# Designed miniproteins, single chains, continued (3): the designs that were tried, part 111

Each design is a single chain, and the fold is of that chain. pLDDT is the mean over its residues in the fold that is shown.

## One batch from the design tools (miniprotein)

Design m11852
Fold by ESMFold2-Fast:
Order: sequence, then structure tokens, then C-alpha cells
Structure m11852 (fold): chain A 101 residues (1-101)
Amino acid sequence: MAPFTPEQRKKIIEELKKKGLSDEEIELLFAWYNKDYQRLAELVRRILTKDPDNKLLRDLFVLFANEERKKYPLPWQKELPEPSEEAKKIVDYFKEIVEKA
């Protein structure tokens, strides 16, 4: 099913929460990792409905698009701001935790 065991998933969630990520932002990272573009789009819509100026979310999408641009059909992608150092550190940290799990 998932590429992670329930124990690995819990460990990843706990480590990301230590970095100050919300549950919705953590789900966003898992959706990106699993290449679930429909879930990714749903989560973006939910987060941006609550906070349309969420720079971290927009920066994460720029990073996702740069790595897998052919697989992420975001209609507003060209209008996204440049990714912040904070967003880059979060993605790198997620990758490190996933690799260690």
C-alpha cells in the first residue's frame, strides 16, 4: 500500500512537526512524494482557501514543479513566487527523514 510502514509514517510526522509544519502541510508533502496530483491539488485548494497568501505553500509548489514539472499540472505555476530558503529546507529535511526511515 503506502511506501512507508505505519511506524515509519509516525516517525516522519513527528520529525516534521518538530520543524513547525501543520498536519495539512505534512499531508501535502506525502501527496507530493506519492505523486498523487489529485490529492495535492485538493490540499492546495483547502490551504489557499484559508490563507490565499500562504508563501510557504506557493514556494513548496515551485520546488515540486522544478523536480517533477511534467507531472504537476498547476495552472498558476508561472505566477508562483521564487521558493524561499525555508521551503527548500523543509523539502530537504523531508527527503532526509524519508531516506533514513
Scores: mean pLDDT 67

Design m11853
Fold by ESMFold2-Fast:
Structure m11853 (fold): chain A 65 residues (1-65)
Amino acid sequence: MAQQIQQLGDQAVQAILAGDLDKAEEYLSQMEKLGLQAKEQGDEQAVQAALQVQGRVQQAYLQAQ
């Protein structure tokens, strides 16, 4: 699960930097669903991966403007 969240985060960052915000929202939506599932299952590594990816996404939005 953590690896899948990281992969979705990487794709979201790439989409943001390319200006494809609709595609970025799709990846972020999938990542949010996985993060909620990880929290429900007590998967601390996946929850931490989701938080880390949120920081990367914020940086990508700042770079894209």
Scores: mean pLDDT 81

Design m11854
Fold by ESMFold2-Fast:
Structure m11854 (fold): chain A 68 residues (1-68)
Amino acid sequence: VEISPEEMEELIRAIREAAERYPDHEAAAIVGAVLRSPERVQQWVADNKVLLKYSTAEEVIEWLEKAK
């Protein structure tokens, strides 16, 4: 159920891209909250491994809105 370091880096990149692309969106606030702690991102991904299926910024935003 743990993910590889490479997968984690790719996910963090997608999340940061989403935050940069949609700074005024409600999802950007959720992304900011997740990203302010790397440990939070690791825990969140471990609990929601389905997120790893989403590799685009748009798909990550949709997932983060659901997790709100």
Scores: mean pLDDT 57

Design m11855
Fold by ESMFold2-Fast:
Structure m11855 (fold): chain A 71 residues (1-71)
Amino acid sequence: SKDVELLRELIRLTGEVTAIALREGLEAAREYAREKVAELGKKYGLSEEETEELLRIVVGVAEMILEADKA
């Protein structure tokens, strides 16, 4: 199903974005996430609002992990 495919791609993307955040910092991770989430939104026919929500979730997870690593 499309939902399972989208979930699989989001899990993969979140891992990639988190790895970038840990190595190169949050700004580099945010730039990569913006590009890749826009591609996913187009591929899965998501609204602009849904695409923005996914971007916030993906970046938010990376931010939480980066903050925990700095503590």
Scores: mean pLDDT 85

Design m11856
Fold by ESMFold2-Fast:
Structure m11856 (fold): chain A 70 residues (1-70)
Amino acid sequence: SLAEKFREELEKKVDEIIEKYKNDSLDVIMQKLAETANELQKKALEEGLDRETIRRIVKEVLSKAIDKIT
């Protein structure tokens, strides 16, 4: 499904950012996560995924990511 594809792509990009910026400040990591989430949200919306599903997946993925670094 489009939702599953979006989740998998977002999770991979989030993990990549956390690894790349792991020695940077939390503020830098949060900024990079927000930028990546915004880009992938725009793409998912253009591909026909609804805003509520996008919002839910972003919240779930980012919450798990933040828990790993805090």
Scores: mean pLDDT 84

Design m11857
Fold by ESMFold2-Fast:
Structure m11857 (fold): chain A 91 residues (1-91)
Amino acid sequence: MVKQEIVLRLGSSFSEEEIEAARKALEEVAKEVEEETGAEVEIRIERVPLEGDGGLSDAENKAFEAGSEAKKAAAEGKEVRVERTAGARAA
């Protein structure tokens, strides 16, 4: 059984309600990957002290991108840790 890990890092601008919504989005994505590939998916949300303005929509988009990468890796029989940061601005 192939194991995938998805880590979504959220900047300091995210509210607790937005963090909870982002977690639910990740749970839905993880369930889809598990149903389509049979892989085991572990999700994690980490808070980082980075300022950003992406908000919930950015977090949801990052969750979808991470799920797509995890799904491709699982289909290839590869284990991957997919990390995405939402609400962070590149320097």
Scores: mean pLDDT 76

Design m11858
Fold by ESMFold2-Fast:
Structure m11858 (fold): chain A 75 residues (1-75)
Amino acid sequence: SRLLEVAKKLGDPEIVRLAEEIEKLISTLPPTVQRVVEHELAKEIERLTKNPDPEKAVEEAKRFLERQLEKLKKI
């Protein structure tokens, strides 16, 4: 998964755990929707991680993933 791969590259275990929880929820959606959501999330995390401050990049990615997890739980 591109989402998990990007999360793993950030080196934060909590970000990886959040990405795994999101992936688990996405896996309950129809396959077409799963691919679109996975791709969009991975793309956005890649954009956020282009911050030159790696600590801020991790913090922004974590905050983004927490927000997405909450949103997915409401579907």
Scores: mean pLDDT 76

Design m11859
Fold by ESMFold2-Fast:
Structure m11859 (fold): chain A 76 residues (1-76)
Amino acid sequence: SEAAELMRQAAELFAVDPERALELFRQAARLILADKSTLPEAVGAMNVVLAKHPELTREVTRLFLETLAEVEAEEK
């Protein structure tokens, strides 16, 4: 899905371009909130990247969860 691809790209870019990674996480969050059935595959795609870069797991997971909560709380 598009959300899964955005999550993969965001996780891969986090160490190199954290501002762009945040933009991609926000886009993925909007797609996930529009269709919550995409959440497991989006998280799965992120975890594939984090399995290769376990040192990033805490920071990337926290950023994603905070971003998802922020986007959900935003007024439409």
Scores: mean pLDDT 81

Design m11860
Fold by ESMFold2-Fast:
Structure m11860 (fold): chain A 68 residues (1-68)
Amino acid sequence: ASLEQQFLRERAAAEAFVRARLPASTPEAVIQDAVQDAFLAELKNGQPFDREDFLQTTAHVAAEQVSA
């Protein structure tokens, strides 16, 4: 499958993963932006898509956006 198809499939899981790790007050827009930014970072990485790495990157990006 294409990276776009993998992103669409994993997007809901990544949003849920991040939502569970951030304060309940975190806006949905921040969660959505973090998932998108993490996906772009994975594309730029040039490595084969790794689901676990993607989820960890998404959580890191979301935490940074909340604290920035």
Scores: mean pLDDT 72

Design m11861
Fold by ESMFold2-Fast:
Structure m11861 (fold): chain A 72 residues (1-72)
Amino acid sequence: MELTRKSAFAAGIEMALHVGAERARRHIETAAAAGDLSPETAAALLEGVDTAAALPREEAERLLERLYREIA
């Protein structure tokens, strides 16, 4: 299933916040290797994970809220 780039990016942030960046990255890479994610969707998800890992937790949570408001 393909997400929009923005939805995939937001989902990557959410995964990193819930399970940690390392575990989120592993899940995304495993799904991509299995063919469950397009390369474009996997890249957007990983970009979200990396963004959340680079920010303080509170800032990552605020970014996620804003992204979901824009998508919804």
Scores: mean pLDDT 81

Design m11862
Fold by ESMFold2-Fast:
Structure m11862 (fold): chain A 110 residues (1-110)
Amino acid sequence: SAEIKKAQEEMLKLVEEIEELAKKLAASTDPEERKKIADKINEKIIEIYELARKLPEDSRTEIEKKLEEIKDLLGEIIDARQDGDEEKLKELMERFKEKVEELKELIKEA
């Protein structure tokens, strides 16, 4: 379906934007900047939820589950950065990259 393909392309673009924002979030030393970046990431996640409504129900359900996992990891990344736990931050960023790749595959297979 042309509509499904368009939704997939838009979702993949949003995922790439989330990846770039997450790198900036992890590198930021300013709590105010981190909050603004986190807000932008959450806005893009909401846009992916809206686009996922155009997909078949099974694909939508799996994508929504993966988005919740990514949101949970983002919260943990923010906490680790605030605590100055660089080892934990590194592990969480690696898990975040893995979940993002899984999300991209789910979107492509929809």
Scores: mean pLDDT 88

Design m11863
Fold by ESMFold2-Fast:
Structure m11863 (fold): chain A 62 residues (1-62)
Amino acid sequence: MSVEEALALAREGLARARDEAEAEDAGVRAYHQFASSGGSDEELRALGAEIRRLIEERLRTL
């Protein structure tokens, strides 16, 4: 899985999220999916930061 694929998965999950718990779960699932695919520490750090930003943005709209 690429960083772009993981971010697409996170965005798709967040778009469907109806509450805070669903939003957090969507981000966590995307992150773990990427981590399990053999992402580097650098990529995981960058992905984690962007996923957190996307979660916070979604939470502001719920």
Scores: mean pLDDT 83

Design m11864
Fold by ESMFold2-Fast:
Structure m11864 (fold): chain A 96 residues (1-96)
Amino acid sequence: DEEERERRRRELEDLSEGTRQGGGTALEVVKANSQEALKNPEKFEEYAKKTEEAIEQAEALAREARAASPLTQPGADYALEAAEEGKKILEEAKAS
């Protein structure tokens, strides 16, 4: 059924875009918490936990999207890159 295939394609494209936005949001959360940690070093552990949760959420979204279709892979790849950048920010903060 061509109509069902077109509807499925749109759903997958929407999932890809949603996953990309989710990854971007998670990275913004990481950056915001890193800035707050600089202002309030005594709360570093709290901000680190929030950062780890945001990274885990981005990875979960990316894994689900990657498993769905080739059409969702661009969004999944972006979310994985955002999660990896977030991990680097967190590791640099912990090393400092």
Scores: mean pLDDT 81

Design m11865
Fold by ESMFold2-Fast:
Structure m11865 (fold): chain A 73 residues (1-73)
Amino acid sequence: LTEEQQVQIEKALAEMIYGLGLSSNDLLNAARELIRLKEKATSPEAQKYIDELIDEVVAQLSPEERAEVERLR
């Protein structure tokens, strides 16, 4: 895989995780999986994209769930 292909795959995986969280009404688990994906991502571009999706998820969580997610970052 080229660096460009790896970034595209990581972005696609992040969007899939987010979409599954929305459809299953399980955004807390989606946030946890996005954080794990970000930790494994080697590209700053992919990490930034994933972080932006985490922010989008966090905006939709309860204050308690938000605090849990922010501790994992």
Scores: mean pLDDT 83

Design m11866
Fold by ESMFold2-Fast:
Structure m11866 (fold): chain A 76 residues (1-76)
Amino acid sequence: MGIVVTKTEESPEELAERINNLAKNRGLKRIGVAEGAKDIVPYIDKDIEVIVLPDAEAVKEAVKSGEVDIGVVAAA
């Protein structure tokens, strides 16, 4: 089962650091990021594959299908 993280009150740098630590600690290599949260992408570790998806529904589907290990969505 994949992990979905919602961007709410964090800066892009703070959220990216939390995602990087989560990926490192669990050995995860693939992240799906919703278009509304893509400002974190420059701060994600180079060893992690990042896929930008158009919306939260696309991210959730990618996590559910196993295409990505972690999904990141923006708050509405």
Scores: mean pLDDT 79

Design m11867
Fold by ESMFold2-Fast:
Parts: sequence; structure tokens; C-alpha cells
Structure m11867 (fold): chain A 96 residues (1-96)
Amino acid sequence: PNNLRYLELAIENVESNRKLAAEYARAAAASNGDGTARVLALAAAEQAEKNADPEYVKELLEEAKRLSTRSPRYSDEQIRILSEKIGVDESYFRNG
């Protein structure tokens, strides 16, 4: 899928060109159109634009990439961690 390629390009550029990484992450989000993967890609773009830790940005992009091929089931602890990490309400993961 096009979204997977955009996520891969974003990951490749996180350390070398943060603006380009953010642009690819936003393109991936626009291509996904659904749920948690889109939110994670958008969060990664915002964190890249804010000059956050490259490893944190890569982690968000890798999770978005993982979700682009399947819908995972999350434990309550995983939902809490993701909600806190990306700044969205826990109900988003429970209802999507």
C-alpha cells in the first residue's frame, strides 16, 4: 500500500531531514484514512516538526506501519501507554 512506502520513507529521513520525514508521515496519514495508524502517523509528523527524540518519532512511525497491515488488539496497559504517548483519549483505541 502507498501508506507503507510513505512510512518507510519517513523513517529513513527522521535523523537526516526532519522536515521531509514529517511530510512523508503526513502523506502516510492521508493515505491511511482509518483509525489508529493515521493518528500515529500524524503524531509522528508533529513530533518530528517539534524536534523530538528521533527514536521516539521512529517508534511512532514503526507502530503506524505495523497497524497499516492489520488491526491489533490492545491490552488496557497498552491503550494507556499509547493514549499518554500520543495525546489522545483511551476511548479512541477501545471504539476503533
Scores: mean pLDDT 72

Design m11868
Fold by ESMFold2-Fast:
Structure m11868 (fold): chain A 82 residues (1-82)
Amino acid sequence: SAKEENAKEGAEALKKDALKAGASEEEAEEMAEAFYEAVKNAKTDEQGYEAGVYALNALQMLLEGASGKEAAEFLKEGNKKL
């Protein structure tokens, strides 16, 4: 579906950006998977949008010196609140 394709493309983009921001391949994949599942399982457009905001905040955490593990955990916890 278009929703699944958009989730996959967004997850692939997030993985690339996380790697560039200093995350390991495992950490970047964990962030990408968390984003993909959140968007795929979103019941509303608002929940999908909020998942994207959490992903951008996780990337900002990496750029500000947080570990990829901290960024991935932030994203997973944020997505649970959706």
Scores: mean pLDDT 83

Design m11869
Fold by ESMFold2-Fast:
Structure m11869 (fold): chain A 92 residues (1-92)
Amino acid sequence: SAMERAKARSAYEAIQAFHREGMAHRDEPDKVAMIAALKAALAAATHPEVQEIVQKLLDLVEADKDDEALKPYIEKLLELAKPVVEELLAAR
């Protein structure tokens, strides 16, 4: 429970950092914005499993892989964050 919550919180914080940094770079080319956002997400990620997923996404984007290659890792990150998102929505 506590370990799963720490992982979910790390994933949530990575997603928040991604969104914040991505918005700051929204006027730049998509690849530049995405790399900046993923680097911010990696810096915010405290859990090793979350760091591994974000690093893989960064590697795929830097290698110019398509959205189909990225989707499984994006889905993993979102699923890890889901418990924290649901808790925040319940608290309102």
Scores: mean pLDDT 84

Design m11870
Fold by ESMFold2-Fast:
Structure m11870 (fold): chain A 105 residues (1-105)
Amino acid sequence: DAETRRGLTGAGAAAGVAAIAGGAGGVAVGGERGKRGARAGGEGAGEAERAAREAGGAEGAAAAGAEGAERAGERAGEEAGGEVGRASGKAGAEGGKALAEAAAE
C-alpha cells in the first residue's frame, strides 16, 4: 500500500511537471496555439496518472507514470507548436520521466 501510494504520487508529480513545462511553452507562443498546448499537457498528465493507478505496484506505477509524462510533454509541445513550444514540451517529457523513475526508488 505505502509503496504503491509512493509510486503513484511520484508518477502524478512527474506528469504534472511535464504538463506545466509544455503549458509554459504554449503560453510563451501565445494565442490559441498556447491554449491548445496547455490543454494537451493537462490532459496528458491526467492520462499518465490514470495509467499509473491502473498499473498497480510501485514499479508498475512508476513505469506507467514515466511513459505518460513523456507523452504529455510531447503532446503539449506539438499542440503549442513553434520552437519554444516544442523545446519546452521535450524538456518537460525528459524531466517528468526522470522524476517518475527517481520516485520509484
Scores: mean pLDDT 58

Design m11871
Fold by ESMFold2-Fast:
Structure m11871 (fold): chain A 77 residues (1-77)
Amino acid sequence: SDVEKGKEYYELGKRYLEEGNYDKALQYYKKSIELTKGKDPILEAKSYNNMAIAYLRQGNLKEAQEYFDKSVKILSS
């Protein structure tokens, strides 16, 4: 299913985040969101949160704040 593939992409994103490959981490989190948006809000929010962490580690403070806000908004709805 889309949600199962989304979980696989999320786990790949986490692996790349751990390795310090922030560009690949962001790519796989985006793929996860495309499959899980509107179907698994917790996984969507986790993906946005981890994208924010990747941006923060790259020094991209504006993008980090934007994606943290996206994560919080999903969990607050």
Scores: mean pLDDT 88

Design m11872
Fold by ESMFold2-Fast:
Structure m11872 (fold): chain A 86 residues (1-86)
Amino acid sequence: MVEEAIERAREILEEAKERAEEVAETAPPAAAEAARFVVEQLPEVLRELEERARRGEISPEELVRLAEEAARRALAMLEAAVKAAE
């Protein structure tokens, strides 16, 4: 069901966004800037995935998988930015 998959994707991306918000508040300026970018971009990623799913371009399973992939990439970028700013 598309609506259930959208809700699951939102949960996944919201968890990543919360992590990015934490980094934006606690990290050095360069890492905080990267984190603010992630916070801004994750809602856009969710909107694009929702639109693609509603158009039938991706299945509910693909929607969730793509959200998990986007979250993993975002978290990896945050980790790299924090390490670079140390």
Scores: mean pLDDT 83

Design m11873
Fold by ESMFold2-Fast:
Structure m11873 (fold): chain A 65 residues (1-65)
Amino acid sequence: MEVFVEVTEIDLRTMSIDEVIEKMEELLKSGEEKAKELNGQLFGHVDFDGKNYKLVVTSRLVVPG
């Protein structure tokens, strides 16, 4: 099995709520397209970093083999 991990930080101080939602949707679409191409499964996790006012998005793509 191959596992691909990507971590993306979203700064809530500089982005509007609408921009945050659009960024999250873009990350989801990109991950789903890769999962479809590689016949894999996508797992997502979102943490809120209250100290830096950021969302930390972790994407894990698991490919069989």
Scores: mean pLDDT 79

Design m11874
Fold by ESMFold2-Fast:
Structure m11874 (fold): chain A 71 residues (1-71)
Amino acid sequence: TAIADLSSADVNRRLMAVFRLARDGSDAAVEPLVAALRDPDPEVRKLAAMMLLESENPRIRAAGREALAAL
């Protein structure tokens, strides 16, 4: 699953997981996308930040703003 792929050792798999979670845009994507903001790879963190802030789901956008302010 996309959530399980965020724990992968493969950076490309984690990038794809962030993209898939953002595309689905459900409330279930909030927690895993916020966790991706603390990923060890800077490109994964950047993608997660962009996807959180550009989400059509206002709950995802709000969570992204709060999480980024805490970083």
Scores: mean pLDDT 82

Design m11875
Fold by ESMFold2-Fast:
Structure m11875 (fold): chain A 71 residues (1-71)
Amino acid sequence: DAEKKKKIEEEAEKLAKKIVDFILNKREEIESNPVLRAIYGPLLKLPEEERYKAALELVLQELEALEELEK
């Protein structure tokens, strides 16, 4: 469904913004946790605007994985 992909992209933009806000609030926990650091560590090293773009890509991958898990 082409419509499904468009909605996923719109949701990804919203979630990317939330992820950026989340990692800013949970920076210490992310840096101290090996698993979270592996996932979000690279995002923390990026400039603010590039971090949003990277979070957007991460969210798109996660939404695709969640859709498969629901099956």
Scores: mean pLDDT 73

Design m11876
Fold by ESMFold2-Fast:
Structure m11876 (fold): chain A 82 residues (1-82)
Amino acid sequence: SEELLEFIREMAKLFGRKLSEEELERIAKLVEEEARRLNLPDEALKKVAGEVLLRLPSGPASEEEIREIVRESALKVKEKLE
């Protein structure tokens, strides 16, 4: 969603992370896909995105590393909601 992507863009800027628009879109898509797989409510999407941005390394990350961080972040958010 546009709202999730905008949130990710603002949070990345706040944390001083230099991410390309393609990387930001990839994170948003992966967060939405994983949240849907785990049946998380829409209000949890921003919490998952925030956890992802906190866990990303300061240096370059592979697509597989980003995917794994998204999975771990979504699961952690789900555990807090249970």
Scores: mean pLDDT 80

Design m11877
Fold by ESMFold2-Fast:
Structure m11877 (fold): chain A 92 residues (1-92)
Amino acid sequence: EKPTVSNLTAKADSKNKTITVTWDYSGNPKPTLTAKVYDAETGELVGEATSTTTNSLTIKNLEPGKRYVVTVTAKNDKGSYTSAPVEVEVKE
């Protein structure tokens, strides 16, 4: 079964300068899930994390006062799926 990602959300913690990303997924065999965080102004990749066992990831060491774009890609041997992007702001 080809993988899918749905219900992608991103929550910023401005005090700890982190973004917690949560999602639902499907696919058989169980997909590898990769979350990528981009600077919304420059388009530069600022954070990346991969998981095979969870539907959430926390990305650390982000700059306050910036807006970020988050995507999650699910991949197994049947194919890949990349979510629609979600924007989030880490406030000062």
Scores: mean pLDDT 78

Design m11878
Fold by ESMFold2-Fast:
Structure m11878 (fold): chain A 107 residues (1-107)
Amino acid sequence: KLEEARELIREAEEIVRELERNGFDEELAERLAKLIKEAGKLIAEHIKEGGDIKEATELAVELGRVGARALEVLEKSPGSEEMVERLRKALEEAARLIKEAVDEYLA
């Protein structure tokens, strides 16, 4: 699951680079939001299953970095407002799930 999350984050990074180079694409932005949400869920599940918390936390930081970059790229594009909201909600959900899993692990 953590390896699966890592691959989803790599795909998300590639989409961010494409959006930076070629401009806004709604299908790519939608896929990006789905990848971020799923990666966050997989990281949280790994932590809840007693996996390596240091490795999971490092990957969570990377996910946050990719998401922040994605928001910067999309916010500069006209007509992206709906996808910016969708991406923001995906990042908030990912962060919430990971925080809940870490809090449960440390209890």
Scores: mean pLDDT 84

Design m11879
Fold by ESMFold2-Fast:
Structure m11879 (fold): chain A 84 residues (1-84)
Amino acid sequence: SAELQQELLALLEELEKLVEELEEVLRKLGVPQEVIDAFRSYVKQLLEKLRQLAQTASDEELQQMIAGLRETIAELKAKIEELK
């Protein structure tokens, strides 16, 4: 479904923005820039892999990925707020 693919891509974009917010929080907490850069590179690779997978995924697989991603986003938002 094109609609499910669009929803998944939108959630991946939201996750990418949350990771940028987390990077800023980690920088303020004194995490070394080299560690933040390594984390950024890892996340970029993971998001690109998920975008590639979304192109060939079934509707059932897309729904499962969307559900998991929504849970991950909610948990990450809560952790970012806790660290502020």
Scores: mean pLDDT 84

Design m11880
Fold by ESMFold2-Fast:
Structure m11880 (fold): chain A 92 residues (1-92)
Amino acid sequence: MEAGKRAAESALGAGEAALELAEKGDTSIPRGVGIALAGIGAAWEAEVGGGSEVARLAGEYAMQGGLALVKGDYKKAAEYGKKGVELGKKGL
């Protein structure tokens, strides 16, 4: 439970960051990479730490949001960011 909560919190933060940057139209590569790495880390922590499937999916969606920012696709970044936030909240 605790490992899943930490992973969900990390995914929630990354998803919120992706959504905020997408809403501002900030598709900078360095920030997108940071968000993608945070999402990957959250998904990995959920899988290795015995976290929930929901926490793992939240991390994966946050990663996709970061990757969309790197590609300059702010629409997809917002969609994936929202999904990461939704699932991250469920994992808490």
Scores: mean pLDDT 75

Design m11881
Fold by ESMFold2-Fast:
Structure m11881 (fold): chain A 72 residues (1-72)
Amino acid sequence: IEELAEELAALFEKQGYTDLAESVRILADLAKKHGKEELAKEYLERARQAVEQGNFDEARDILLEGYREIAS
């Protein structure tokens, strides 16, 4: 998930969404610590699709759901 997280974080930074870029990196780190990398990858893939459609609010919601699931 490192490559996907780096790609998505860079995309958010390029668009000025520094907070979302930080969220992606934190999510990836938490997933590694909790052994939930595959679950995190699913959320990152969904967030990437939302970003590709220009839906940054949807991407934010997806990342928040991922946090809740990985932190539990």
Scores: mean pLDDT 81

Design m11882
Fold by ESMFold2-Fast:
Structure m11882 (fold): chain A 90 residues (1-90)
Amino acid sequence: DLEKKLLELKKKKEKEINENESDEILKTQQLGLLNKITEMVLEGKSLKEVEEELNKIIERFKEMVGDEELVKKLEEFKKEVLEEVKKLLE
């Protein structure tokens, strides 16, 4: 059951973010991306459509914060979660 596995992945990642990320801005953005990924995949959107939407969110964050290191961490988080979702779709 893809939906069950996706929701389990979401819970696991939410816990990891809450326990390991001390930067409240980055934490908020990571949780936001995780929610968006979960929502779009459950709606039947392709991984390409999901990645395009996430890239728009990250670009807006980049314009607002101007912190290259935070943007890089958010992009790395996006790639990690999408790779795990791709494995669930195999």
Scores: mean pLDDT 84

Design m11883
Fold by ESMFold2-Fast:
Structure m11883 (fold): chain A 80 residues (1-80)
Amino acid sequence: STREEVVRAIEEMAELLAEAGDDRGAAWLRGLAELVREHPDLPLEVVVALLETFLEQAKRTVPEDVYNRLAELVERIKAA
């Protein structure tokens, strides 16, 4: 299902941030994944907008290799 694929991609983003030492960013993304799972009426377009806002902030704070992997996961979510 599209929603389950989106949740998994957000969880992958959270794991990447935790591995990079951004426990706060990882916790925020895990919270978003739970919100998406618990609220099937939440539009995926809203989820994408939140993730794109998160990426703009992350671009300034995380290493470039981590940012590029996060951006790839957001593109996967947008394609789902």
Scores: mean pLDDT 85

Design m11884
Fold by ESMFold2-Fast:
Structure m11884 (fold): chain A 81 residues (1-81)
Amino acid sequence: MSMEEIVEKLIETAEKTLREEGERLNVPEEVLEKEIKKFREEVYKWVKENPNASIEELSDKVLEIYTRTADRLREAAAKAA
């Protein structure tokens, strides 16, 4: 499996989980899609800047970006009443 295929699978899995959490928290669809797009862009940007990164480093960074995105979704849900 190529690094590109691993990255895409990690992104797809994370996007699914973010959508499930966003739906559970009643995050506005526009906000949820914007945050998912931002998550995807941040992961791909990091991969481009770190072409020699190990799978472990990639997984750690994806988890970091995922956690920040999930925190923003919780904040958006709280502000949406």
Scores: mean pLDDT 82

Design m11885
Fold by ESMFold2-Fast:
Structure m11885 (fold): chain A 92 residues (1-92)
Amino acid sequence: MTITIELLAEDGSIVHVLTASADEEEIRQALREALEKAKELGKPSTIRIDVTGNRADAERVAKLAIEQAEEMGLKVKSVKVTGRHAEIELEP
């Protein structure tokens, strides 16, 4: 499995793109980097996650992203998982 993490600004522009392997430490590091960029924006943003695996993989990565976002003081406004895709709306 590989994952692609995109950070989108409030206007929908892509601010940051990361790819990670199936390794959970690599996934956690990529999520941390994307979330740090989201926090730096100081504005509403969206984390978009695509996995080459299945829906359970997307749900697992989304859950890790939510947990890390909350630990960093970001507010999770909404979460949507559709197939191998997840979107997480964040507020500072």
Scores: mean pLDDT 84

Design m11886
Fold by ESMFold2-Fast:
Structure m11886 (fold): chain A 56 residues (1-56)
Amino acid sequence: MDDLLRRADELTARSNVLLGRAMENFRDGSKRDQGLQDLAEAQRLRDEADALRASV
């Protein structure tokens, strides 16, 4: 049971890393597509983390 919450926390941490990378890519301008991909991946990880928390 605690394993699902731990996995959700790990997914949230990974999402935060991707958000930081997306912000760096947006500052560069030429890496906008990479920033958008990082944001999309971060959103997917957050959705998965929320689903895991809801299943507990």
Scores: mean pLDDT 81

